# Ledger of designs, part 73: designed miniproteins, single chains, continued (3)

Each design is a single chain, and the fold is of that chain. pLDDT is the mean over its residues in the fold that is shown.

## One batch from the design tools (miniprotein)

Design m10679
Fold by ESMFold2-Fast:
Structure m10679 (fold): chain A 89 residues (1-89)
Amino acid sequence: MEPIDIPEEKLKELEELLKKELEELEKELIRVERELIEEGRVEEAKELRAELQKKLREIVEKLLKGELSLEEAVKEMKKEVEEAIERLK
């Protein structure tokens, strides 16, 4: 079967919904990224954001396929963000 072409707008809409549910963790992530940048650890800040953005897209794709509920997607993303931040402390 041909793969389903998922519209970019729908992916972005679900990413924004997840970001809204994760607002407090996003604030903490921004703070950590800023601290890394201020310490000259710009590459680590970029890697952190890139890793989490990739994970967010994977979770959004699973959500669109019906493999995860929105609640499960939020919980998985919270775990990934918290674990990534903890590794940098």
Scores: mean pLDDT 75

Design m10680
Fold by ESMFold2-Fast:
Structure m10680 (fold): chain A 62 residues (1-62)
Amino acid sequence: SAAEIAALRAQRDATLAAIATVEAFLAAHPDLPEDVRAALRAEIEASRAGAARLDAEIAALE
């Protein structure tokens, strides 16, 4: 299961990096249309939920 835990950690880290990238993009582009900004915020929230699920899976395997 060490390989499985490593794969889940890699997926979590990738998800967190993607969240940081989108947050940085939103901060750099305050002129984005509100519908686009809302869609990106929704993606961030969905990705945070995904990262939390990955953390729970990692904890269950440890």
Scores: mean pLDDT 88

Design m10681
Fold by ESMFold2-Fast:
Structure m10681 (fold): chain A 64 residues (1-64)
Amino acid sequence: SMEDTLRTLEGLAERAIRQGDLETAERLIEDLESLAKRSTDPELKARLQATVERLRRLLEEAKK
């Protein structure tokens, strides 16, 4: 399902950040941003945008 796909992508991005695989993390975040842009469901779009913002903050902290 779409929900399962989103949970998988979010989990993979979080693991990539924790492992220092910043290139993989960036690609996964870009995939989530693409899903957000293409989503017509306002609740799903808002959730995806919030997830992207959270993951980008984690990625920036990992770069320090």
Scores: mean pLDDT 84

Design m10682
Fold by ESMFold2-Fast:
Structure m10682 (fold): chain A 77 residues (1-77)
Amino acid sequence: AWLEGQRETLIEALEILKEKHKDNPEAVAALQGAIDALRAGDYDTALENLRKAKEILPGSVAVDALIQGVERLKAAA
C-alpha cells in the first residue's frame, strides 16, 4: 500500500516532468527510463536515469526532489 502509493506518485510526477520537457528528447529518454525502472522495481536503474536527467536539466528542483523520493523508496523496500 504505502510503497505502491509512493511509486505511483513518483511515476505521475515523472510523467508530468516528461510532458513539460517534451521538446528535449534526451530529457524525455532519461525520464522514461526512470519511469520504466520504477515500474519494474529497479530503483538503482531509476536513480541512474534521474542522475542523467539532472545533467540534462541542471538546477531542476523537480529532478532533485524525484532523486530524493526514489532514494527514500529504495531505503524502505
Scores: mean pLDDT 83

Design m10683
Fold by ESMFold2-Fast:
Structure m10683 (fold): chain A 88 residues (1-88)
Amino acid sequence: SAVEHIRRATELVKEGKYDEAAEHLERAADILASQGYTKAAEYVRKAAEHLKKGDLKTAAFNLRQAAELVTDPEVRKAILELAEAVEK
């Protein structure tokens, strides 16, 4: 599920494994797009790209933008927890 991939990305971010975290975010974006969250998926993909570049501030910004566009409270919470982990 999208939530599982986002939570795995959060664990990987805490370990400093940004490339692996970005791969899980790209998988989460594919799932979100398939569920109709096309614009949220775009923001998650942008976050993944910035995460790979080490631009953590821009990655977190894009994650927060994605969370605003998701109505599923579990998915929104997972994205916000990831954004917090990226900002720390």
Scores: mean pLDDT 89

Design m10684
Fold by ESMFold2-Fast:
Structure m10684 (fold): chain A 75 residues (1-75)
Amino acid sequence: GIEEAEARLAEDPTDAEAWLALGAELYKQGRYAEAARAFARALALDPTNIVAARQLGLALEALGRREEARRARAA
């Protein structure tokens, strides 16, 4: 859950997988702005992570940031 992902990130803030896991749990809770931030960090750490790019797009659409969501998905 969120607590486990946050504990991992407290030890290693460059753990892209932990940022992706945190974003997914935040998204499930409807916390789309925080989810988008977590997915953006995962993508910044691993630009080839297509899952992070797609999830970022979905979170941005949920926030009504449709132009940013379109660009994230096109990456």
Scores: mean pLDDT 82

Design m10686
Fold by ESMFold2-Fast:
Structure m10686 (fold): chain A 57 residues (1-57)
Amino acid sequence: IDPVQLAVAKREIRELAKELGLELSDEQIEEVARELLSLPKPTREKLVELLEEASKR
């Protein structure tokens, strides 16, 4: 994964998580970012699903 793309994704994910009222650790945000960037065509809908998954358990 490109470090620049990862950094940008982490920032966007962090902002969206705050918007959705989800409290995620930096580690969880990076996990979601890595999963999102591994997808052939990342979408906001899929990002929301990944954020919800990360916030559970």
Scores: mean pLDDT 75

Design m10687
Fold by ESMFold2-Fast:
Structure m10687 (fold): chain A 67 residues (1-67)
Amino acid sequence: SEAALAAAVATLQREAGLSPEAAREAAEILLKGIEEGKPREGAQRVQERFGLAGRVVDRAGVAAILA
């Protein structure tokens, strides 16, 4: 959903310092993982591609689910 995307983007910008463009790309990968029933694979792709700590990526995923 748009609310889930916005929540993940906001978390990634606040906690990882990503640009709006990078945060949106990362959030879209996370949401795709959740939608496909592969949230761990999505989180790992974001962590590897953007060089983020797993805890930050996990928090963004949780924010999306709770939105």
Scores: mean pLDDT 86

Design m10688
Fold by ESMFold2-Fast:
Structure m10688 (fold): chain A 61 residues (1-61)
Amino acid sequence: SEKEKVREEMRRVVDLLQAKGRLTPEQAEALLKRIDELIEKYSVQQTVDEFQAALDEADAA
């Protein structure tokens, strides 16, 4: 499904950012949990927007 593909792509982005040291392991775990919640509750577009906002918050905090 499209939702499954979006979930896998977002997981890869989180893994890549963690590998580059931009995210802590704790931030990466929190983002992965949030992706799963967003995919279940929201449209693909809203999930992408919320994921981007969560990445920006994790990086800025």
Scores: mean pLDDT 75

Design m10689
Fold by ESMFold2-Fast:
Structure m10689 (fold): chain A 62 residues (1-62)
Amino acid sequence: SLSERERRILEAAKELFEEKGLLNTTIADIARAAGVSPGTVYSHFSSKVSLAAAVLAAEVEE
């Protein structure tokens, strides 16, 4: 299961990707929104692409 910190990172990423898209969203933006450091985001996700893939995998589509 995902940790609470991983859940906050995924939720922050999803919201920002929906608001301004993948290209205009930085790891620093996601870290700030999740209340963690950029290093903490990188400790859970190796890249912005892997984070985006995790967001898609976590979506429930009925």
Scores: mean pLDDT 79

Design m10690
Fold by ESMFold2-Fast:
Structure m10690 (fold): chain A 98 residues (1-98)
Amino acid sequence: MDPKRLEAEALAALALATISIAKTTEKELLEKDPAAAKALEEAERHVERAVEAVRAGDLEAAAEHLERAARALAAGSPALQPAADVLRRLARQLRELA
């Protein structure tokens, strides 16, 4: 197995896990704050595009999608900033693999 491919797939899986954890931990916020809920929905779509880009072998595009996801989270609520910071770190790691 190609180590770069395995690492890119693992980074994509961590990005999906980050969104899933944010949904679970911030459930009450998302029910009460429509802006936070919309930001998370937008970020999830960007993460899904990043996963598709990884599968296509386009790690630069995958990193750009994770950076868009991070910006959406950071703009939606301060409570989503830790998830945004994780996605920015994963985007940087994807670029280092490209």
Scores: mean pLDDT 88

Design m10691
Fold by ESMFold2-Fast:
Structure m10691 (fold): chain A 83 residues (1-83)
Amino acid sequence: AKEYLELGKKYYEEKDYELAIYYYQKALQIDPDNVEALVNAGKAALEGNWPKLAVEYYTKALKLDPDNEEAKENLKKAEELLK
């Protein structure tokens, strides 16, 4: 799990958002309740211009951690892009 999460972060920094999401999804296959992987997948989806996918990731993160401020703020940004 940690290895895939770190690979996702690496590709996010390289602006390869599709590959970042791929590795975050690999982390989520091992640990589906990994809030960090869900939030980071949402950020990659936003940067990749996939706001609907970002909404799905942030919504899942907030079901697991309702007080996650980053997920709340970025969910609002993703929803604004769907107007």
Scores: mean pLDDT 86

Design m10692
Fold by ESMFold2-Fast:
Structure m10692 (fold): chain A 66 residues (1-66)
Amino acid sequence: NKAFEEGLKYFEAGDYEKAVEAFEKAIKEDPNYAKAYLYLAGALGALGRLAEAGEYLKKWRALLAA
């Protein structure tokens, strides 16, 4: 998934806002892509958006249990 790969590049560069944008796009393209939820939560956490990060971690865990 190209959007996920773009998100990883931004995440590694410390550009967490662009990482969030790219990971959101990855989820839009594949709503069951568990890794995208995990990394989105990580990027949101780095931005201090803790409530949103918690929501995506919960979604990631649910996807893994399915």
Scores: mean pLDDT 85

Design m10693
Fold by ESMFold2-Fast:
Structure m10693 (fold): chain A 97 residues (1-97)
Amino acid sequence: MEEEEREKRLKEASEKYGVPFTSEADLDAFEAKRQELIDSAKEEIEKYRDKVNDPEARKKLLVALTTLTSYIDDGEKAEEALRAAQAGDFDKALELL
């Protein structure tokens, strides 16, 4: 049962992310990387809040959010967070991640 559930989970994740997961370790590493990208995006939102007129801070935020879009199941959430941050709604951007 656990073996069948594991194989099903790996197949579903592979289809969902478009990445061939052949082991739980590969999936866990991917999910850990995804969480790191979410945390990094949140940090860049907070930094940009303090530096709204800094074009380099804005570029770093855009790069973090666009990179995250490739790693989350709902790319629309990352895109909505990006739009919220660009509109100056940083609280909404943080809540979406």
Scores: mean pLDDT 71

Design m10694
Fold by ESMFold2-Fast:
Structure m10694 (fold): chain A 77 residues (1-77)
Amino acid sequence: MEAEELIKKGKEAYAAGDYKEAAEYFRKAAELAEPGSRLRIEALLGLADAYAALGDYEEAARATREARREAEKLAEE
């Protein structure tokens, strides 16, 4: 699956300290993941972590807010 593969690559880049590359992978994963999906939430949380590691706290906060909105969609019956 495209989004899942990109999340895996993002996690690998993050573990290697390549936070800029990790942010790019997580951003692409979020774009490809279905709205309201667990994969999109995971991608957005990874993006927030990558931005925070880069010192981009405003973008990190934005990604966290988007992840929360996706989680609210998933929680709806």
Scores: mean pLDDT 84

Design m10695
Fold by ESMFold2-Fast:
Formats: C-alpha cells, sequence, structure tokens
Structure m10695 (fold): chain A 80 residues (1-80)
C-alpha cells in the first residue's frame, strides 16, 4: 500500500543519511540499494514504488541538500 511504501522510503532515507555522514561511499551504495528496491516495488505496484522513491528523496533533501540531489540522480539511474 502507498502509505506503507512511504514509511519504507522514509526509513531507508534515515539509514542512508546516517551512513553517509560516517562514510560517503557506503551511504551512496546504500542509496543505490534502496533505489533498486523501489524499482522492484514499481514492477508490482507502480504507485507504491514511486511514492517510496519520492519519500526517500524528500527526507534526504531535508537532512542534507547535497545528499538529496545525489539521491535523486541515483533513483533516476536505478529506476530507468
Amino acid sequence: MVEEAVAEGEEAARQVAALYKEDKEAGLQAAKRAAGQFGLLMKEDPEAGKAAAEAFIEVLEKEDKELGELARKIVEEEMA
């Protein structure tokens, strides 16, 4: 469901943001992994997958503008 997907995206974003502060490379790898998961969800439920990806990017932008911009690019690449 879309609400559940949004919660998953937000949780993934918090984990990525925390990891990125400690290790930028590991954080970006975690972001790619999350984007891949959203892509899989998109195949089963396009609305849920898109909602999860949007929530993920929004939370990261709130945490760090640069990280949010990088996450948006990663999501676009992985979900293409």
Scores: mean pLDDT 82

Design m10696
Fold by ESMFold2-Fast:
Structure m10696 (fold): chain A 62 residues (1-62)
Amino acid sequence: EEKLKRIFEEVLKTSPIGINDNFFELGGHSLLATKLVSRVDKELGVKIPLTELFEHSTIAAL
C-alpha cells in the first residue's frame, strides 16, 4: 500500500493522499488513469484494468 500511495501521489502531483481519497475527485482524468495503471504494472507487477480504477477509484478499494 505504501508503494501504491506513492504512485498515486506522483501521478496526481499532489500530497498527502489518503487511502479513501477518490482518484478522479483529486483531479485525475483518463490520461492520468492510464499513467497510474502503467506505473503500477511496471513497479509492482500488478495489472489493474482501467474499468477497475473507474469503479473503485481509491487506494483502499484497489
Scores: mean pLDDT 76

Design m10697
Fold by ESMFold2-Fast:
Structure m10697 (fold): chain A 59 residues (1-59)
Amino acid sequence: SSEERKEFIEELAKFLHNLGIPEEEAKKLAEEIYEKYGEKLQSGELTGNDVAELVEKKL
């Protein structure tokens, strides 16, 4: 669980950084996304790509 959380946040932060978000901000945003949507991500209701699209629409 803790390792899965770390891997997911790291992958999501890399994805957000590739979208042009600075590395520190991308890590912070990835943690917030995981805390808000982590249960839906674990259930498979949302993928990391789905969450990234939601972030992009709000930015």
Scores: mean pLDDT 73

Design m10698
Fold by ESMFold2-Fast:
Structure m10698 (fold): chain A 99 residues (1-99)
Amino acid sequence: SKAEEYFNLGKKLLGESKLDEAIEYFEKAIALDPNYAEAYFNLGEAYNLMEKYEEAIEYYEKAIALDPNYKKAWENLGKVYEKLGKKEKAKKYYEKAKE
C-alpha cells in the first residue's frame, strides 16, 4: 500500500539518521493508515533519537494502544523512563515487555 511505501521510506531515512525527513514520512503513513502501530513506534524511535522524550513517550504509548503485544514499544518506553531517572516506572514497562 501507499502507507507501507511511506513507512519503508521513513525507516530508510531513520537508518540514515535523517530524523526530520523520517518523521515526515511516518506521519504520511499514519495519515493514510491511522492504525499503523509500527509507524507510531518508529515515530517514537525518531523522537527518542532527537532526545525529545515527551514526544517519544506519546508515540510509543499510541503504538501500545493499537497493539498491546508490541513488546519493543513496552521495552523502549522502559528505556525512555530510565533516561528520565524514573527507575520504578521503567521497571514496570520492562516487566510488561516480557509478558
Scores: mean pLDDT 90

Design m10699
Fold by ESMFold2-Fast:
Structure m10699 (fold): chain A 71 residues (1-71)
Amino acid sequence: MEEEAKRLEEEIRRLGREAVQALNSGDVDKVRELIEKLREIAEKARSMGHDEVAERAQRLADTLERLAEAK
């Protein structure tokens, strides 16, 4: 039941961990790539009716964008 929502949630958690590693390494290009992937997941989740998962992905993307801009 709701396997798609669980898979998207797992992908969000994985991308979040990769983003923390990229931020710690100063790899801004990698952070930007992960932000785009999170936004794609948010759109996919929203199209499937999983609004909470979509909001979580979007908030993480917004947070990472802010952190990447903080020099």
Scores: mean pLDDT 81

Design m10700
Fold by ESMFold2-Fast:
Structure m10700 (fold): chain A 75 residues (1-75)
Amino acid sequence: MLEEAVRALEAGDYERAWELLRPLFESLPPEQQERLKAAGSKLTKDEVLAVLRSGALPDEVAAAVAVGYLEKQRA
């Protein structure tokens, strides 16, 4: 799932990336979702791609960060 989301985000298909990442971050508590989305909203596209590719974070955490970035792009 993260690999497909990375490809969608690289291609500029933010709607596809959102749909792939949404169910992953929904498993987190709401407080943690908002905190991680706030962090992600401050990142560049390259930084978000690095987070998703790194494998250093749990998939749900990486997804929440990426979703924060995507939400900011939609605003």
Scores: mean pLDDT 81

Design m10701
Fold by ESMFold2-Fast:
Structure m10701 (fold): chain A 71 residues (1-71)
Amino acid sequence: MDPAQLRGMLEFLLPRVADDPEVVALLREGLAALDAGDLETAEAHFLHAMSALQERGRGDLLPAAARATAP
């Protein structure tokens, strides 16, 4: 995934899931990995966050984040 698009999706999701500390932690760890230049770790945290959102019935946030960060 493009690092700029991944960052945009993580930043889009953070304020929308602020009530879920588990998902917030995964998104913040993903941003920290991107800041460190570790795209593989950032993508892993993002995928874990997406899995958690699907389990919570909030899977609609994924296509919304993708649309919001599209060029």
Scores: mean pLDDT 79

Design m10702
Fold by ESMFold2-Fast:
Structure m10702 (fold): chain A 67 residues (1-67)
Amino acid sequence: KAEELVKKGKEAEKKGDLEKAKEYYKKALEIDPDNKEAIIGLAEVEEKLGDKSPEAKELIALAEHIK
């Protein structure tokens, strides 16, 4: 379930495992693309990782809009 994956993403962030957090948030969005917590969480992780891909930039902009 998307909510379970979001929880795992948050746990990974607390442990400092940003790559694992990114993986869980992406999986949550595959199940529920409108999941606000997953969008915001993934955007925050991608900012921390310095991901400058067009996809990351669009997601970060979306997260700022929906916060």
Scores: mean pLDDT 78

Design m10703
Fold by ESMFold2-Fast:
Structure m10703 (fold): chain A 92 residues (1-92)
Amino acid sequence: SEIAKKGAEYAQKKAEEAGAEAKASAEGPVVTIEVRNASPETAVGLLAGGVAAELAGARAEVTSEGDTYTVKITADSPEKAGYGARLVGAGL
């Protein structure tokens, strides 16, 4: 959906503004945000954003491999997934 896609794009933009490389994608009620070369501050922001998304009623899984972080947001609707992605972006 357009709303989930815009949420993904917002999170990607915020990660890039924080100095990281980011790719975000949306498919149905799932938004995936992959952040590479994350600083410790960016990593803390991603974790805080994931918690915020869960408090808003989405499921957020944050996984890491070195300085690469992946945040997977799953919600009941594309709109809620997009909102969760915006919360992750706002944490950056």
Scores: mean pLDDT 84

Design m10704
Fold by ESMFold2-Fast:
Structure m10704 (fold): chain A 61 residues (1-61)
Amino acid sequence: EAKKGFAGSTEKVYDFSKTYGPTDDSSNIDPSKAANLIDDIAGKVAKLFKEGYTGINYYEK
């Protein structure tokens, strides 16, 4: 349930930070593309927050 879905999304968010955060290759990762990816990941996390993380029981679903 929530633990399964949230875990997958969390791993992607962490990988994104590791991949694009300390990058010095701006030619491949332009600011607009990076912002869109962050928004996409944030949207996926927000969806899991509503569906799996209710704020009362964070892994209840």
Scores: mean pLDDT 53

Design m10705
Fold by ESMFold2-Fast:
Structure m10705 (fold): chain A 76 residues (1-76)
Amino acid sequence: SRERIAEMFAPVPVRVTVEKDGEVVLDREFEDVSPATIPLVAAVEIATLPPGKYRVTVEWEVDGQPRREEFEVEVK
């Protein structure tokens, strides 16, 4: 639908939080990122971190409704 396409490509504020062993090691906020690029934004931030396993939380808003995704990433 047109609404879904607009949601994927319209720029929105995005917060990326990265945790290791339960501690927050990175917290970044981006003002204008389309949801379609969120995985790339997270990957770029994680690439600056030391090797290890990390938990990544990505948060954004669509029409005033909060969205959240969590995933694990291994940096080598």
Scores: mean pLDDT 72

Design m10707
Fold by ESMFold2-Fast:
Structure m10707 (fold): chain A 75 residues (1-75)
Amino acid sequence: MAEKEEKITRAVQKVAEVLKGSGASNEAIARATNAVIDAVDKGDVEEGIQRIKELVPEIGEATAQKLIDVLKEEL
Protein backbone atom coordinates (compact mmCIF):
# COMPACT_ATOMS: atom_id res chain seq x y z
CA MET A 1 0.00 0.00 0.00
CA ALA A 2 2.50 2.67 1.15
CA GLU A 3 5.04 1.39 -1.42
CA LYS A 4 2.70 2.23 -4.33
CA GLU A 5 2.09 5.72 -2.91
CA GLU A 6 5.87 6.25 -2.67
CA LYS A 7 6.30 5.18 -6.32
CA ILE A 8 3.52 7.57 -7.37
CA THR A 9 5.12 10.41 -5.35
CA ARG A 10 8.54 9.81 -6.97
CA ALA A 11 7.00 9.60 -10.45
CA VAL A 12 5.05 12.85 -9.87
CA GLN A 13 8.23 14.64 -8.70
CA LYS A 14 10.16 13.47 -11.78
CA VAL A 15 7.26 14.43 -14.09
CA ALA A 16 7.06 17.91 -12.50
CA GLU A 17 10.81 18.41 -13.07
CA VAL A 18 10.55 17.34 -16.75
CA LEU A 19 7.47 19.51 -17.38
CA LYS A 20 9.01 22.60 -15.69
CA GLY A 21 11.38 22.93 -18.68
CA SER A 22 8.75 22.19 -21.33
CA GLY A 23 6.72 25.44 -21.26
CA ALA A 24 3.53 23.33 -21.32
CA SER A 25 0.18 24.73 -20.18
CA ASN A 26 -1.24 23.89 -16.73
CA GLU A 27 -3.85 21.70 -18.48
CA ALA A 28 -1.17 19.73 -20.38
CA ILE A 29 0.88 19.36 -17.16
CA ALA A 30 -2.22 18.03 -15.34
CA ARG A 31 -3.00 15.56 -18.15
CA ALA A 32 0.60 14.28 -18.27
CA THR A 33 0.78 13.99 -14.46
CA ASN A 34 -2.56 12.12 -14.33
CA ALA A 35 -1.43 9.73 -17.10
CA VAL A 36 1.72 8.87 -15.09
CA ILE A 37 -0.17 8.52 -11.77
CA ASP A 38 -2.81 6.25 -13.37
CA ALA A 39 -0.17 4.09 -15.10
CA VAL A 40 1.81 3.61 -11.85
CA ASP A 41 -1.36 2.91 -9.81
CA LYS A 42 -2.65 0.34 -12.36
CA GLY A 43 0.81 -1.03 -13.23
CA ASP A 44 0.00 -0.48 -16.93
CA VAL A 45 3.04 1.04 -18.66
CA GLU A 46 1.62 0.55 -22.18
CA GLU A 47 -1.58 2.52 -21.41
CA GLY A 48 0.49 5.29 -19.80
CA ILE A 49 2.81 5.47 -22.82
CA GLN A 50 -0.17 5.76 -25.20
CA ARG A 51 -1.70 8.60 -23.14
CA ILE A 52 1.62 10.49 -23.04
CA LYS A 53 2.04 10.10 -26.83
CA GLU A 54 -1.38 11.75 -27.30
CA LEU A 55 0.04 14.80 -25.47
CA VAL A 56 3.00 15.25 -27.89
CA PRO A 57 1.28 18.18 -29.72
CA GLU A 58 1.01 20.00 -26.34
CA ILE A 59 4.33 19.07 -24.64
CA GLY A 60 6.63 18.09 -27.54
CA GLU A 61 8.32 14.83 -28.54
CA ALA A 62 11.42 15.22 -26.28
CA THR A 63 9.33 15.91 -23.16
CA ALA A 64 6.98 12.99 -23.97
CA GLN A 65 10.00 10.65 -24.28
CA LYS A 66 11.32 11.78 -20.87
CA LEU A 67 7.89 11.07 -19.31
CA ILE A 68 7.88 7.59 -20.92
CA ASP A 69 11.34 7.00 -19.40
CA VAL A 70 9.95 7.99 -15.95
CA LEU A 71 7.14 5.42 -16.34
CA LYS A 72 9.63 2.68 -17.28
CA GLU A 73 11.87 3.54 -14.30
CA GLU A 74 9.00 3.51 -11.73
CA LEU A 75 7.33 0.36 -13.12
Scores: mean pLDDT 78

Design m10708
Fold by ESMFold2-Fast:
Structure m10708 (fold): chain A 60 residues (1-60)
Amino acid sequence: MSEREKLADEIFELQNKAADLGNEEIIKLVSEASRALQAGDYEKARELIEKVKEEIDKLE
């Protein structure tokens, strides 16, 4: 699996979690991660993915 595919899979899983939680800030962060990935900014996408995971962990 390529780096892009790995990041896309993580974003997809986080999108589902964010939707289940109904938290607007987390949904926005996941959306930003998706945009960074589409722009080819893998470093920013990874940073945003980690931030989303941290915010979800605080709520669970």
Scores: mean pLDDT 81

Design m10709
Fold by ESMFold2-Fast:
Structure m10709 (fold): chain A 81 residues (1-81)
Amino acid sequence: SKKKKAIEALEKLKELGALSEEQVELALAVINEDEEKLKEFGLEDIDGKKESKRLIEEGAEAYEYFKENEEEIIAEIKAVL
């Protein structure tokens, strides 16, 4: 499903060092509509359902893009390190 693809994209970006552990935790809290975790990040006032849906769609697109362009993405990340 799209949610599974979004979560897998986040894990791949974390493994590549493109996202920090904190950024991944925040993104997972948004995807899972985890109100307690969002409050820890100071985001208790967001439209959690709307942002969850948006991030799931964007994450699924990122997963497909990563799958098609994995070698290019890795090369670009290495070039800026």
Scores: mean pLDDT 74

Design m10710
Fold by ESMFold2-Fast:
Structure m10710 (fold): chain A 64 residues (1-64)
Amino acid sequence: PIGKKTLVAKEDQPGPPGIFLAMKKGEKVEAEILEVRSDGLILVKVLSTGEVLMTDASKVEILD
């Protein structure tokens, strides 16, 4: 859901540079959900770095 904080799984994935250097493989970081797309991609902002990245919905865990 948009505006909710979430955990984003860190994996060795092809994607935006930066996030891969900021985290180790297997770690999750807190991020805010900015947009949920119809193709299953989620746009998130990593809270610790301020980076905006796009990831798969399966890599995102919504925090209560």
Scores: mean pLDDT 59

Design m10711
Fold by ESMFold2-Fast:
Structure m10711 (fold): chain A 78 residues (1-78)
Amino acid sequence: LSDEQKQAEADAIPAEVQAQVQALIDKAAEAFHAGDLKKAVEYLRQAADLLLSALTDPALQAEVRERAEGLIEKIEAA
């Protein structure tokens, strides 16, 4: 998918869902900086699950899963 198509799909996600995903990402970042890797992973998994529930395109769902798994692996390795 092009970046424009990805942006259009993201813009189609309800604003309340986008806000909740961002809040979970912010909490994951705070937990990571505090050294709580377990909580950081938990918040990232919650953010990914919420985002996946809002997406309808299987290709975007696969990309979100791949990116989330990659981030979780990096956090677990740290």
Scores: mean pLDDT 75

Design m10712
Fold by ESMFold2-Fast:
Structure m10712 (fold): chain A 67 residues (1-67)
Amino acid sequence: RSAEAADLFADNTVAEIQRAKAEGNLEEARRIAQKGIDALDTASQVGALTPEDAARAKARIEAAYEA
């Protein structure tokens, strides 16, 4: 299901962002966040994820980066 796929992707991406931030590597955290957002935008554009599921996953990635 689209929601499960989006949530799993967000879980993995958030974990990578948190790891990069814990190491003090803010540039890597930014790269991971941007790559994740771009991937979710592409998945939504081609219909692999619903816009709602993609938006929720993007919000989680943005929140993890901003924290």
Scores: mean pLDDT 84

Design m10713
Fold by ESMFold2-Fast:
Structure m10713 (fold): chain A 77 residues (1-77)
Amino acid sequence: SSHREQGDRLRAQGDEAERQGRYVEAARHYYQSALHYLEAGDVQGASVSFGKSLEALEKAGRVDERDRLMAEQSERA
């Protein structure tokens, strides 16, 4: 599906940004990846990408944004 393919591409972009130490950019790509996986019905893929986004935000020192994303995920579950 297009959403699954978009999720895969965005996760790969996040992985590349993280490899380069661009943690804020990585977090944004991972978050977008998670949303596309949710649209595709891929709850497992969404969970992994969302977790990677939270980890990247922590590495970037953006703890408040990490906490907000965790709360959003809890509301959707």
Scores: mean pLDDT 84

Design m10714
Fold by ESMFold2-Fast:
Structure m10714 (fold): chain A 82 residues (1-82)
Amino acid sequence: MKELEEKFLKKHGELLELVKKAYEEIKSEEFEKLLEKVDELVKKAGEYARKGDYEKAIELIEEAKKLLEEFVKKKKEEEEKL
């Protein structure tokens, strides 16, 4: 249990760092909408973690991280094609 809790905290920290980097690079309405969706997933992950379901909490954090990574990659590709 303690190991799974540490994994959740580590994944959550990685997501927060990724959000910070993306926020510095991208300023758009699409990004604001994405941040709202990421925040919703993080809130749900926190609820599962509070219930002791760290496995589900980690899954939600990873989903949020993947969405953010895909968005950042897409925006960088669009910038290169312009």
Scores: mean pLDDT 78

Design m10715
Fold by ESMFold2-Fast:
Structure m10715 (fold): chain A 83 residues (1-83)
Amino acid sequence: MEEKLRELLEAIEEAAKEIEEELPELSKKALELAEKARELLEKGDVEGALKYAGEAGVVLAEGLYKTKRYDDIERLSRLAEQV
């Protein structure tokens, strides 16, 4: 679980950076939520980390859809199913 959640957070951070030029506000929000999830995960709060990772994923999915990055949406969805 923790390892797969770390993989999901890395993918969220990567995809958020990809949309930073086109949608800087959505990118920033997704990165802030992912950072909060990472902090909670490092403290052993897996439930809290999952909640914030999920929120980051939802924010990011909107940005990826608007920028037509459908492959990134599919990848994030598959990673989220593993946690």
Scores: mean pLDDT 81

